# Ledger of designs, part 57: designed miniproteins, single chains, continued (4)

Each design is a single chain, and the fold is of that chain. pLDDT is the mean over its residues in the fold that is shown.

## One batch from the design tools (miniprotein)

Design m14081
Fold by ESMFold2-Fast:
Structure m14081 (fold): chain A 61 residues (1-61)
Amino acid sequence: MREEAFEKAVEIAELALKDLGYTPEQARRIAELTLQALGVPPEESRRLADEAVKEAQKRLA
């Protein structure tokens, strides 16, 4: 799996939650779209987006 794609998704989720006031659900959707744009398959993008939002929330705690 591309560790770089996952880190980009985490960064996008952090910005969405911190700077834009997005809900976790909205942040997850943006992370999912980011992963797909980076070439991750749709099913894997959904799983990684969930993990990226959880990781972003941990980093912002």
Scores: mean pLDDT 80

Design m14082
Fold by ESMFold2-Fast:
Structure m14082 (fold): chain A 67 residues (1-67)
Amino acid sequence: MEERRKAALAAAAGILAAAAQWGLENPDAVSREEARADLEAARELAEEGGASEATRRLLAEVEAALA
């Protein structure tokens, strides 16, 4: 069950990371604060469940854009 929980958390992290990136690319639809909240949630989920290399790269790109 822990393995399934980790997989679910990792998938959720990827989804939120993608949402944060989309928000940064569409500032008329998503505020910078909402994009930052999605990034923060994605990081927390990635820390608990792990993250793919693609998700980690995306998190780094979004973090750099929000710095």
Scores: mean pLDDT 80

Design m14083
Fold by ESMFold2-Fast:
Structure m14083 (fold): chain A 70 residues (1-70)
Amino acid sequence: SLEERVAALRAARDQLVAWAKEQGIPEDVLKEFEAELDRIIAEFEAGKISWEEAVRRLQEVFQRLQDEIA
């Protein structure tokens, strides 16, 4: 369902944010990634983008977040 997919995206976001905080990523840098992730999830929840597009964009943000760690 849409609700299950939104919950899955939010869980993935929260896990990545928690991990990034543990790795010592500065709060100001992390806020930019959080804002971008939140926009993607909101667009999906509003039906503006497909599940495939939401996952693609999240993976792109995740890769950039990982690059900040090492």
Scores: mean pLDDT 83

Design m14084
Fold by ESMFold2-Fast:
Structure m14084 (fold): chain A 69 residues (1-69)
Amino acid sequence: VVLDAETLALAALRALQEGDVELALRYLRQALSLEPGDRSFVDRALALARSLGNEEAVARIEELGASFA
């Protein structure tokens, strides 16, 4: 099975929704590695994490996004 960046980004959002921050960050990191210039992955993950009230996820996603800037 071939996973593209968009599929990995969607998997990260699903993991966040399920409360699995570590799995979400792993998928998001893979998506950013494939398309490092696509800020929409970070923006979507941050929006979801904020809506869920998960402050740890917000901080860790921001750190990950900064490392790919």
Scores: mean pLDDT 80

Design m14085
Fold by ESMFold2-Fast:
Structure m14085 (fold): chain A 77 residues (1-77)
Amino acid sequence: EEPSEELQKLMTAIHEAITGKISIKEVHEKFGLPRSIISALIKGAPLAEIDRLLRRAGISEEVRETILKYLEFRQKK
């Protein structure tokens, strides 16, 4: 219903993939994100590279902005 709910589910799945709780395959199957992007997220690729990959894959601005903000928070550690 609300974009925030779907985005929250996606962000939880991305976090779980980065922490090793779920596989790249599971995130790809549930949300349709390209496996290359999920792999780049897990490997800690630079924010500029992640932004480029998301834009090239046609990911919406809202989803892209949310992912980049999450990664920025992780970089603060």
Scores: mean pLDDT 77

Design m14086
Fold by ESMFold2-Fast:
Structure m14086 (fold): chain A 89 residues (1-89)
Amino acid sequence: MSPEELAERLEKAAEVNEAELRAMGMEELAERVRELLLRAAEAAREGRIEEAAELLAEAEREAAVALGVDPAEAERLARERARRLVELA
């Protein structure tokens, strides 16, 4: 996948996650997750794939924990998402 295609996917994820979290009344979390995913998109566009993966993992972990997912499971999901991003790059 190209850096630009990867960045576009992360930007889309930021939009979708923000909308879903806002619909659940989680305004502060929506802003934070959006910021992390947009920073991940910028890192990906610049070819900084490991940084993009770390930012994506942080966004996923924070969202999962806030939604009541167990911290250990949230960490597992975050690592899986980060790994998939690196594989797509």
Scores: mean pLDDT 83

Design m14087
Fold by ESMFold2-Fast:
Structure m14087 (fold): chain A 57 residues (1-57)
Amino acid sequence: AEIPSGAPGLLAELRASGRVDPALLAELEADLKSDDVTKQVGAVLRLIGLLLDLELE
């Protein structure tokens, strides 16, 4: 399992790209800060998916 501390960096990079809905990023940030491990893991996987989508053009 990955350490959730890496996810804030990914979130900041996606925000800086300007190509992702800020409301979606805010929701993912809230999930990362929740006490629910399932929500934290889901948010990390979604952030990785968004980053890969941006890299694939």
Scores: mean pLDDT 72

Design m14088
Fold by ESMFold2-Fast:
Structure m14088 (fold): chain A 55 residues (1-55)
Amino acid sequence: MKVETISREEAILLALELKEKGAEVTVDGNVVTIRYKGEEIVIEFDGDKAKITRK
């Protein structure tokens, strides 16, 4: 499991790009879960930053 912190803007762009490619995107409060081709990416927003967890 890889954990990384990026800007809110970069995280939003990542989620939009993956959604455009056909990824399944689920929003639950400040947490966005993306599932694409067997990969799971969890984005947790906190202020101007986002914590990215890849499974």
Scores: mean pLDDT 82

Design m14089
Fold by ESMFold2-Fast:
Order: structure tokens, then C-alpha cells, then sequence
Structure m14089 (fold): chain A 82 residues (1-82)
């Protein structure tokens, strides 16, 4: 069934994106800990803030994409029940 193949493809894509999201959240946590330990090093603080802001943006994009694909997955699962 073409619908079953599309559903399996969506499941794999969602799993890959969730894995990337987890990795980026772990990276963000590490950068936040580094920021906490940076003290008064303005150059290090500035660099870490830049990296943190970039990761926050990437996390937002991944969460949005995952939500869109999960909605598409639900629609395909409902279609398979007909």
C-alpha cells in the first residue's frame, strides 16, 4: 500500500528529527553550563550567547517541523482506517 509506505517514511523522518532535537537540547544544556562557569570573560560570554541563540533557533525549527510531520502522520493513520 502506497499509504503504508508514506506512513513508514514519515515515522522514520520524525524519529530522525526527534534524535536531532535531543542532541541539540543536550548541546544547549552543555553551553548553558559553560556560560555559568565563564565568570567575567566577556569574549567567552559573547561567543557562548551567540552559540546558545543559534541552537535555540534550530530547536524551535525542529520542534515546528516535528509537529507538522506528526499532524501529517495522524492524517495518514486516519486514512488507513477507512
Amino acid sequence: SKLKEELEKLKKEIEELKKKLKEKKEELKKLMEELKKAGKDIKKITKLIGEILRLIGEIFDLERKIKELEEKKKKLEEELKK
Scores: mean pLDDT 86

Design m14090
Fold by ESMFold2-Fast:
Structure m14090 (fold): chain A 99 residues (1-99)
Amino acid sequence: GVYEEIEKLLEEATRLAEEALKLALEAVRTKDEELLKKAEELVEEAIEKVKEAKKLLKEHESELSEEQLKELKEKILEAEIKIGMALIAIGVAKLILSK
């Protein structure tokens, strides 16, 4: 159902954001600009998945229980926090690796 579709998008977004953070930190450690590019690609994918999840949530809000809405909103917040952390790490990595 729509709940499972939104949950899957948010789980994938959180995973991608966490991977992007790890790659950005590894890029700084190894001075590898290709890892930084991969981190940027993954965080962009995470942002698009959260955007799609929010769209589906808005379009199908009346079909979801109060508990399901609360859980999905909490998962959106978690995904957005993880994306924010990845974006900060990427920004710092770009500053350090700029040549």
Scores: mean pLDDT 90

Design m14091
Fold by ESMFold2-Fast:
Structure m14091 (fold): chain A 80 residues (1-80)
Amino acid sequence: EELEKKKKIYLDILEALATLARVTHGLTPEQVARIDQLLADAKERLEKAKSEEEIETVFNEAVDGLNKILREARAQAAAA
């Protein structure tokens, strides 16, 4: 199925991005846990998605959430 293939590709990309983010220097344990939770939530939402547009929405929201965590980590480092 076309939709299921798209879900798998987007999930694989998110898992790769989450893995890269988790190895980023300067993350707190709480920030790592937030990344893990974001990935888990995105996976559940992707499984429930009914259209390619919904898949793209979930992916974009997950990427935005990940970037927010990384920006917070950088801001904390800069404030020292």
Scores: mean pLDDT 81

Design m14092
Fold by ESMFold2-Fast:
Structure m14092 (fold): chain A 81 residues (1-81)
Amino acid sequence: AEELKEKARQKLEEAAKALAAGDNETAAAKLLEAAKALLEADPESPEAYYLLAQAYKLRGDEEKAKEYFKKAQELLAKKLA
């Protein structure tokens, strides 16, 4: 589980570097890889769904971005309530 979270952190660093370089497609791909690693550790990870929403927004898929953002908010509310 912790190893998967470290893998996600590495992918997030790669995504940040791609964003700094203006490479939205590479950044989106790295965010998807980070989200996948987090979901393997916790299928109900709100953080993973936020990363999915950001990745699809970077790709211009507003419908998928909105869907994953809503899922992240629902899961976060469930864990806090």
Scores: mean pLDDT 82

Design m14093
Fold by ESMFold2-Fast:
Structure m14093 (fold): chain A 100 residues (1-100)
Amino acid sequence: LKIQLYPESEEAAIAYHNLGVIYYNQGKYEEALQYYEKALEIRTKLLGEEHPDTLFTKAYVLYLKYELDPSNKELGKEAEKLYLKAQELGYVPDPNIITV
């Protein structure tokens, strides 16, 4: 796997987010998780931990961790909690990428 690292920017966060979506739709949850975690790092640094975009990216990270370890019910609960909080703050991601 040849992955080029982008500089820490919103364009880089969007690129990593989109790569995560692509891998998630292919059922490659481990790869999707890597890209969403990188997008989360960048968004946390640029927008802060409480920004709706950061909260949605974090919810997706926790949801993918739950898909990889379904015995950890707390991961699923925290993912749903963050998703609902981000929705309350006005973020609406494409609903087709999050299967509940």
Scores: mean pLDDT 73

Design m14094
Fold by ESMFold2-Fast:
Structure m14094 (fold): chain A 55 residues (1-55)
Amino acid sequence: SLADEIEDRTVEELKGKSPEERKKIFLKAAKELHDLGFSNEEIARVARRVAERVA
């Protein structure tokens, strides 16, 4: 799905980034999902999975 593609891309983009850069990358991904019509609940779920995968 598009959400899975954005999740995978966001995980790769977060690799080796500073906390400030990570925040910007998360916000960019959230905006992209919002613009594609995903709900706030779906966006929060994707953000949680991304955070788990980069920890």
Scores: mean pLDDT 85

Design m14095
Fold by ESMFold2-Fast:
Structure m14095 (fold): chain A 75 residues (1-75)
Amino acid sequence: SLKEEFQKIVDEAREKLQPLIEKMTPEQRKKVNEIFLKALEEMEKILNDPSLTPEEKLQKMREIAEKAIEEAKKI
């Protein structure tokens, strides 16, 4: 289901960042958390957009997750 694919995207992003987060300061972790919360909000908007196909939703959610990971890596 689309909800299961959404969860996989979130889980994969968390797994990619976990080694970096473990080495971060509390201040850096706060910044990463803010980036991820904004990404989750944007992905939720995409998930609930009735004008998009399931395929378009998955592509857009993956793009949002990728951008969030890149921003988090710069912290």
Scores: mean pLDDT 84

Design m14096
Fold by ESMFold2-Fast:
Structure m14096 (fold): chain A 62 residues (1-62)
Amino acid sequence: LLDRIAEMILGHLEQGVPVEDLARTLGLDEEGRELLRQAAEALKRGDRETALEYLREAVRLA
């Protein structure tokens, strides 16, 4: 399920795994990497809902 994968990625970002490492592991293209960066920025603001929206979009594009 898309949401489960997005939440798993969210957990890795919360643990401090770099966006570049996650993008490489997941095989994301440039658009997917940009969405991961936006999700990480939203998490730094404490906005988990927005972060999950970006992650769901990144997974959908993969």
Scores: mean pLDDT 80

Design m14097
Fold by ESMFold2-Fast:
Structure m14097 (fold): chain A 75 residues (1-75)
Amino acid sequence: SRARELVERARAAREAGDFRELIRLARELVATGDPEALREAIEILEEAYPTAPDELRPEIMEVLSEARVELQRLE
């Protein structure tokens, strides 16, 4: 599925330290509205946050907040 593909790509981006790609993929994951994919995205973003450059942490936090709100709406 599209959501599963995005999750796997997001994990790869996190492992590679490509935080800009991770943020882009996470926003696409939020847009899918898939609760399982959203839970995975939240986990990946939470793992990435402490290792991210200071300049990108606000964007990661913003996407995390969006993902958490969307997941709460779906539950």
Scores: mean pLDDT 84

Design m14098
Fold by ESMFold2-Fast:
Structure m14098 (fold): chain A 62 residues (1-62)
Amino acid sequence: SEELQKAKDEAGELAEGASVEKLREYGEKIVELAKRLESEEFAEGVREAMEASVESAEEALK
């Protein structure tokens, strides 16, 4: 779970100042790690949160 936590922290830092592309890349990494280290339900929750974040960022950049 340490690797998953590190990925979440990195995604948070990128979300504060990164491009939408980097947000998508880290979102996918977190979902993959969540599937491996946790459960499918947990991974789905992470995926939904990341998708909402990416959509919000894409809308703001239009």
Scores: mean pLDDT 68

Design m14099
Fold by ESMFold2-Fast:
Structure m14099 (fold): chain A 60 residues (1-60)
Amino acid sequence: MYTLVVNTKDREAAEQAAREAERAAPGMRAVAEDGKVIIESDGPATSFTAAALSAIGAGL
């Protein structure tokens, strides 16, 4: 299980980051909260890394 928290400027940015993470890696779970997005996966680290990088870019 992999878990990453990405800080965002607001909830809207967190929701955008969550959508990009889910799009980058099928089977990824992303939860948008106020000022952050939480990404979780039981899948391969490679897929998790791709989703995390996508979310970070979207959350800026």
Scores: mean pLDDT 72

Design m14101
Fold by ESMFold2-Fast:
Structure m14101 (fold): chain A 117 residues (1-117)
Amino acid sequence: NVEERLEELVEKLKELEEEYKKNKNNFEINSPGAYIAGLYDNYLYLTIYLLRYELGWSDEEVIRFLTEKVSVEPATVESWIAHLDSLDPAQRERLIAALERSIKALEEELKRIKEEK
């Protein structure tokens, strides 16, 4: 169910925003904040792809939805949509597959870092 997956993605973006705020003052390389920021960007991009290309929403509907649900700038969403629209279908599929692999890798590294006491 695409609607259930969308709800899960929005909840994940909200969770990552809260985690980023908690780690914002950690300036160390490979800090939890750096991995959280990467996860947020990848989940945001994946959510934009889902809304625009799987659900067929207009650019305006995607921008409105995301700016209402998460603390993202309209210009950021517009930039990501423009980038996706610049790619051919095969390039989009490769990018989404790469984002999904990156999410898994970043989540595994973040878990490892959080479990090191």
Scores: mean pLDDT 77

Design m14102
Fold by ESMFold2-Fast:
Structure m14102 (fold): chain A 111 residues (1-111)
Amino acid sequence: MKVLLVIGSVNPEKLRELLEEEKPDIVASVSTGESAITVKEIAEELNIPFIRVPALEDIEEGARLIAETLTEYGDRVIILYGSSPESQELARRVAELLRERGIETELVQVE
């Protein structure tokens, strides 16, 4: 199963383009507030199931929770992440943990 994970705030048009191109089986978001709502709305428009993963202040604990959650859903994960240093570090650490678990993982930086 193919999972698309969104970390932080990403451009809605770029997210839509990637969802249409990649056609994941499920979309996951770590974003809080309006960003998570936007991801959910686009996923619903495209009839893709949506899950929300809790955001934790500690990057290491947050990355572990995300990796554990996504390992239940898929064997391939595409991580979309924004330009903030926090989003980049979280995305990198999640990718590392997923790869250690044998999950095919791709990192895609978006505006």
Scores: mean pLDDT 81

Design m14103
Fold by ESMFold2-Fast:
Structure m14103 (fold): chain A 100 residues (1-100)
Amino acid sequence: SKREEVIKKLEELKKETDDEEFKDMIDRIIDYLSLEEINEEVLKGIAEKLKELGDVLFKEGNYKLAALYYKVASLLYELLEDYEKAEEAKKKAEEALKKA
C-alpha cells in the first residue's frame, strides 16, 4: 500500500541521523500510520508542523536536519495527495542539502 511505502521511507530517513528527537518523532509517525484508520486532518497538522520545524532548523543553519524534516513533511503530503505541498517541501529539502 502507499502507507507501507511511506513507512519504509520513514525508516530509511531515521537511519540518516543520530538526532534522538527526530528518531522519536519518526517512530511516533510510523505508529500512527500503522493504525487501521488515520485522521486526515491530524496527518495534515503533523505535516505542517514538520515543515515549520524544518524552516526553523534551516534559519538556524542546521541544514542537514532541516532537509530530513522537509523530506518527512513531503512524504506525509504525498500520502494526503497534496502533491503541490509535497513538491514544495521536497524543493526545500533539496535547497537545504545544497547548503549542507
Scores: mean pLDDT 88

Design m14104
Fold by ESMFold2-Fast:
Structure m14104 (fold): chain A 77 residues (1-77)
Amino acid sequence: PVKYLNLGSKYAKQGNSKKTSEYVDKASKEAKKNGDDSTANSISFTGKQAVKLVDQGKPQQASNALNGLADHIEEDQ
């Protein structure tokens, strides 16, 4: 799911909430397919907050939230 979160972060930084939401959904679904429901739920929760931040005109904060989650997931591997 890390690769999709990094792509979501890139689109969040660009202010593209639709693409951010699409890649967050892909990341969550990938984690769920891998049997990691806890990570899938964390991605869904943080992803919804990131999309909200993009819609509020805070693309850097949204990007930082998704990158922070990606780094945390990657460190636990």
Scores: mean pLDDT 82

Design m14105
Fold by ESMFold2-Fast:
Structure m14105 (fold): chain A 79 residues (1-79)
Amino acid sequence: SEETEKAIEHLEEAIRHAEKGDSELAIEHLKRAKEYALKSEVAGEAVADLSEQAIEHLKKGDLEMAIRFARAAINLLRG
Protein backbone atom coordinates (compact mmCIF):
# COMPACT_ATOMS: atom_id res chain seq x y z
CA SER A 1 0.00 0.00 0.00
CA GLU A 2 1.02 3.68 -0.24
CA GLU A 3 1.12 3.81 3.57
CA THR A 4 3.52 0.81 3.66
CA GLU A 5 5.82 2.46 1.08
CA LYS A 6 5.79 5.77 2.99
CA ALA A 7 6.64 3.97 6.26
CA ILE A 8 9.62 2.25 4.55
CA GLU A 9 10.80 5.56 3.00
CA HIS A 10 10.72 7.30 6.39
CA LEU A 11 12.51 4.38 8.11
CA GLU A 12 15.26 4.46 5.43
CA GLU A 13 15.60 8.26 5.85
CA ALA A 14 15.77 7.82 9.65
CA ILE A 15 18.67 5.34 9.27
CA ARG A 16 20.43 7.71 6.81
CA HIS A 17 20.16 10.69 9.16
CA ALA A 18 21.14 8.61 12.22
CA GLU A 19 24.30 7.39 10.41
CA LYS A 20 25.16 11.07 9.69
CA GLY A 21 24.77 11.93 13.39
CA ASP A 22 21.55 13.94 12.87
CA SER A 23 19.52 12.31 15.64
CA GLU A 24 16.85 15.06 15.72
CA LEU A 25 15.92 14.59 12.04
CA ALA A 26 16.21 10.79 12.41
CA ILE A 27 13.65 10.93 15.26
CA GLU A 28 11.27 13.04 13.13
CA HIS A 29 11.44 10.45 10.33
CA LEU A 30 10.83 7.62 12.86
CA LYS A 31 7.72 9.48 14.12
CA ARG A 32 6.44 9.76 10.53
CA ALA A 33 7.21 6.06 9.91
CA LYS A 34 5.18 5.17 13.03
CA GLU A 35 2.19 7.22 11.74
CA TYR A 36 2.24 5.49 8.33
CA ALA A 37 2.83 2.04 9.87
CA LEU A 38 -0.34 2.39 11.99
CA LYS A 39 -2.30 3.07 8.76
CA SER A 40 -0.60 0.12 6.98
CA GLU A 41 -2.25 -3.29 6.57
CA VAL A 42 1.14 -4.99 7.15
CA ALA A 43 2.22 -5.47 10.81
CA GLY A 44 1.34 -1.83 11.63
CA GLU A 45 1.31 -2.12 15.43
CA ALA A 46 4.58 -4.15 15.51
CA VAL A 47 6.31 -1.69 13.15
CA ALA A 48 5.05 1.28 15.21
CA ASP A 49 6.47 -0.35 18.37
CA LEU A 50 9.87 -1.01 16.69
CA SER A 51 9.94 2.62 15.45
CA GLU A 52 9.23 3.88 18.99
CA GLN A 53 12.04 1.65 20.36
CA ALA A 54 14.39 3.16 17.75
CA ILE A 55 13.37 6.67 18.94
CA GLU A 56 14.06 5.75 22.59
CA HIS A 57 17.51 4.36 21.73
CA LEU A 58 18.39 7.50 19.70
CA LYS A 59 17.38 9.66 22.69
CA LYS A 60 19.78 7.58 24.83
CA GLY A 61 22.59 7.93 22.24
CA ASP A 62 22.49 4.21 21.32
CA LEU A 63 22.86 4.61 17.57
CA GLU A 64 23.62 0.91 16.88
CA MET A 65 20.41 -0.33 18.57
CA ALA A 66 18.30 2.45 17.01
CA ILE A 67 19.43 1.41 13.49
CA ARG A 68 18.83 -2.28 14.30
CA PHE A 69 15.22 -1.55 15.39
CA ALA A 70 14.58 0.61 12.28
CA ARG A 71 15.94 -2.16 10.00
CA ALA A 72 13.77 -4.76 11.79
CA ALA A 73 10.74 -2.52 11.09
CA ILE A 74 11.66 -2.31 7.37
CA ASN A 75 12.02 -6.12 7.22
CA LEU A 76 8.54 -6.60 8.72
CA LEU A 77 6.99 -4.18 6.20
CA ARG A 78 8.69 -5.95 3.27
CA GLY A 79 7.59 -9.44 4.49
Scores: mean pLDDT 87

Design m14106
Fold by ESMFold2-Fast:
Structure m14106 (fold): chain A 58 residues (1-58)
Amino acid sequence: SLQEKIDELAKEFNKKMDEVIKEGKERGLSLDEVKAKIQEVFDEYRKKLEALIAEHKA
């Protein structure tokens, strides 16, 4: 189901966000670097979501 795949993608996105923040702290990255990585995660999520919807259009 498309809905289930979207839900899984959202959960993965949330996990990725938490991991970026944690990794940034562990590696001593600046706030600007962490912010840029967060934006990239958002952009990837959006593109994957759009592609998923397009591919599952029946």
Scores: mean pLDDT 80

Design m14107
Fold by ESMFold2-Fast:
Structure m14107 (fold): chain A 67 residues (1-67)
Amino acid sequence: MEKTREGLELVGEAAEVVEDREKTTELLREAVRKFKEAGNKGLLRALAELARELGFEEVAREAEEAI
């Protein structure tokens, strides 16, 4: 539960700094780790789709691999 919340907060922070690709990539990768630790496959799928739409293909692959 707590890990899922932290992952969502990281995604929100990434959205605020989306123009900074380096920082956004770090935040999204941390969110993948949090969702994987939480075992939340639904949020991992959602994050993979979001990352792909934003052009973060590598993060999208990491999220898909974490499922």
Scores: mean pLDDT 79

Design m14108
Fold by ESMFold2-Fast:
Parts: sequence; structure tokens; C-alpha cells
Structure m14108 (fold): chain A 58 residues (1-58)
Amino acid sequence: SIVEEAKRAKDAGDTERVKELLNKAKELYQLAQSTNVDDETKERAKKIYEEVEKIYKE
């Protein structure tokens, strides 16, 4: 998962990789909000983005 990969990258000190994963999570979240997808898909994209952002800010 994107979240699990972001945690491993953070633990390894790979800040560039965490940033790439954060950007991917943000794009997924923005795409889900701008398209007529179901609420479960939107909620999943939001949770992924929020978790990766938390990892990045830690």
C-alpha cells in the first residue's frame, strides 16, 4: 500500500520517496473529488492522503 511504502521510506530517511508518495496520494484524492465516483472511493483516497501527509510531517 502507498501508506505502508511511505512509512518504510520515512524510516529509511528517504524524504524524496515520501514526497513522491505524498504527491501521488494528493493526485488520487483530487481525482476522486473531481470525478463522479462513489463515496467509498472518495473516503479511501482521503484517508490515504491524510495518512501519507501525517508520515511526511512527522
Scores: mean pLDDT 79

Design m14109
Fold by ESMFold2-Fast:
Structure m14109 (fold): chain A 67 residues (1-67)
Amino acid sequence: MENLEKGIEALKAGDYETAVKYFEEAIKEHPELRPKALNYLALAYSGLGEKDKAFEYAIEAQRVEAA
């Protein structure tokens, strides 16, 4: 969970690029965290101005939660 927590800290600090890196690492090490990490990735990409990617991750998070 350390990478997920570090990603959240980076997101709160406005360091969206670092947040993306930590959330991607969290998914790689703990695939079960993917639903949570996808929501945070959507927020991080939104902060980066990557609206299309933010939307894609938000939709993926919704699908994983529904499955």
Scores: mean pLDDT 79

Design m14110
Fold by ESMFold2-Fast:
Structure m14110 (fold): chain A 93 residues (1-93)
Amino acid sequence: MEERREAIEKVHRLIEEAYNDPNLAVRKQKLKEALDLLEKYFGGFLGAVAESRGITVEQIRAILDDPNATEEQLDEVIELLKEAVHVAEAFLR
């Protein structure tokens, strides 16, 4: 439980840092780190949230690896990761 709570705290920080960073490459890197933590500790919830939005986790990774990814695509990834972490937090209660 403790390591999962630490993962949630780190995901929140990574998402906040990505949202506030003007550097697109840094934003992508922080979002990749958040995605990796959610997949490792909460993969089922991440997958379910992605499916509810009509996207796969692999497609999210492809967006984050694409040098031509738009700010709009990154904002959608941020909102998806926020939803996934909120669902994960509810599970830990």
Scores: mean pLDDT 82

Design m14111
Fold by ESMFold2-Fast:
Structure m14111 (fold): chain A 67 residues (1-67)
Amino acid sequence: SDEELLEEIRRLVEEALEAARAGDYERASQLMKEAERLAKTLSPELQPEARELLDEADREGVRIVTE
């Protein structure tokens, strides 16, 4: 369900932030790319919520997605 998918995106973002803080930027980038892929499969109505989660991760300056 979209609800379970959003929860998975939240977990991926959290793991990506932890990886970035540990200096593992490759893992952080891979986790964020996975979260982005899942976000694209959400219903259009829920995609803004997923984008907000991803944007907040970027705002923390963890440099997970550079390109």
Scores: mean pLDDT 76

Design m14112
Fold by ESMFold2-Fast:
Structure m14112 (fold): chain A 69 residues (1-69)
Amino acid sequence: MEEAEKALEKGRQYLADGDVEKAVEWFKKAIELDPENAEAHRLLALVYEALGKTEEAQKYREKADEINP
């Protein structure tokens, strides 16, 4: 739990710095550490949507909704 939260924090920090590639990496790491973390799936979905990767965004959005509607 705590490690997944740290990974989410790092992802958010990279987004603030404009480093989208590293943000995606850290959000994926948060999901690896806590697959039931709905916030990590939502943040990754938002990032993929911003990148125009609609199929990937939809996949993570669906997972987030299954965990925490």
Scores: mean pLDDT 80

Design m14113
Fold by ESMFold2-Fast:
Structure m14113 (fold): chain A 71 residues (1-71)
Amino acid sequence: MDKALKVLEKKAEEGDISAQLFLAQHYIEQGDYEKAAEYYEKAAKLYRDQGNFKLAEYYEKLAEEARKKAE
């Protein structure tokens, strides 16, 4: 199970938005709000770089909410 998560983490670091969003949701469910925020922030940046401002703003908001819970 941890091996599969490590593969997803590598894909997320390589810019796979789907892997980033999966990990963000996974870390929310595990109560790791700091890691969840990091992955939402990565996904939001990639959506912004692609010109998808609606999805970028949506995930930026989710990252902010996760950051607030982590702190």
Scores: mean pLDDT 84

Design m14114
Fold by ESMFold2-Fast:
Structure m14114 (fold): chain A 61 residues (1-61)
Amino acid sequence: MKPTAADLLAAGLEAARRDPEASLEELARQARKILVERGLEAPSDEEARNGALAGRALAAA
């Protein structure tokens, strides 16, 4: 099953909370890993980066 926008945001947020000092690329890799571990299809690199960006912004709020 493809990840939804909400799944991408949730994975990005979880990645940012686990490692707030991580680079965007590290957050994107971790978000992809989280989604795959939850049984979702691996997102594209762009989708993973977008989720990581949104998640990092939300974690900083």
Scores: mean pLDDT 84

Design m14115
Fold by ESMFold2-Fast:
Structure m14115 (fold): chain A 86 residues (1-86)
Amino acid sequence: ETEEILKKAAEIAREMYRIEGDERLKEAAEKLLKKEEDALSLITGEEYEIIRIAYKLMTEKKLPIKEAIKIAKEVLDDSEKQKEIV
């Protein structure tokens, strides 16, 4: 279970690296695959939430990784603005 979550999180971080070109995301993906505790210290709280939401979309709604990342970013932007109302 945990190993599958880490593998999927690494795939999402690696795809984010391909989209954004930030080598920090590539390093975080490699550390997640190695189960290194400091992997999450390389990403921002926003990037962590994007990975978490994208993972949920990929597992529950079977969305492709690029679409899951795009929707996760949109959901995060909306939730932060609506958090005081919801």
Scores: mean pLDDT 75

Design m14116
Fold by ESMFold2-Fast:
Structure m14116 (fold): chain A 58 residues (1-58)
Amino acid sequence: SLSLILRLIGLELRKIGLELDLERAKKAGDEEKVEELEKEIKELEEEIKRLREEIEKS
């Protein structure tokens, strides 16, 4: 489905943004924000994995 592919692209772009935010937080020494961003990235990676599996079955 084209809709699923567009959703996947959106999630991958969001992941890049979060990885850049994580890099900045690490450089700033903001340990609380680093932990929060690492958790958010992990949850997003799980969502991307599930969506990739759904696309492969289509």
Scores: mean pLDDT 87

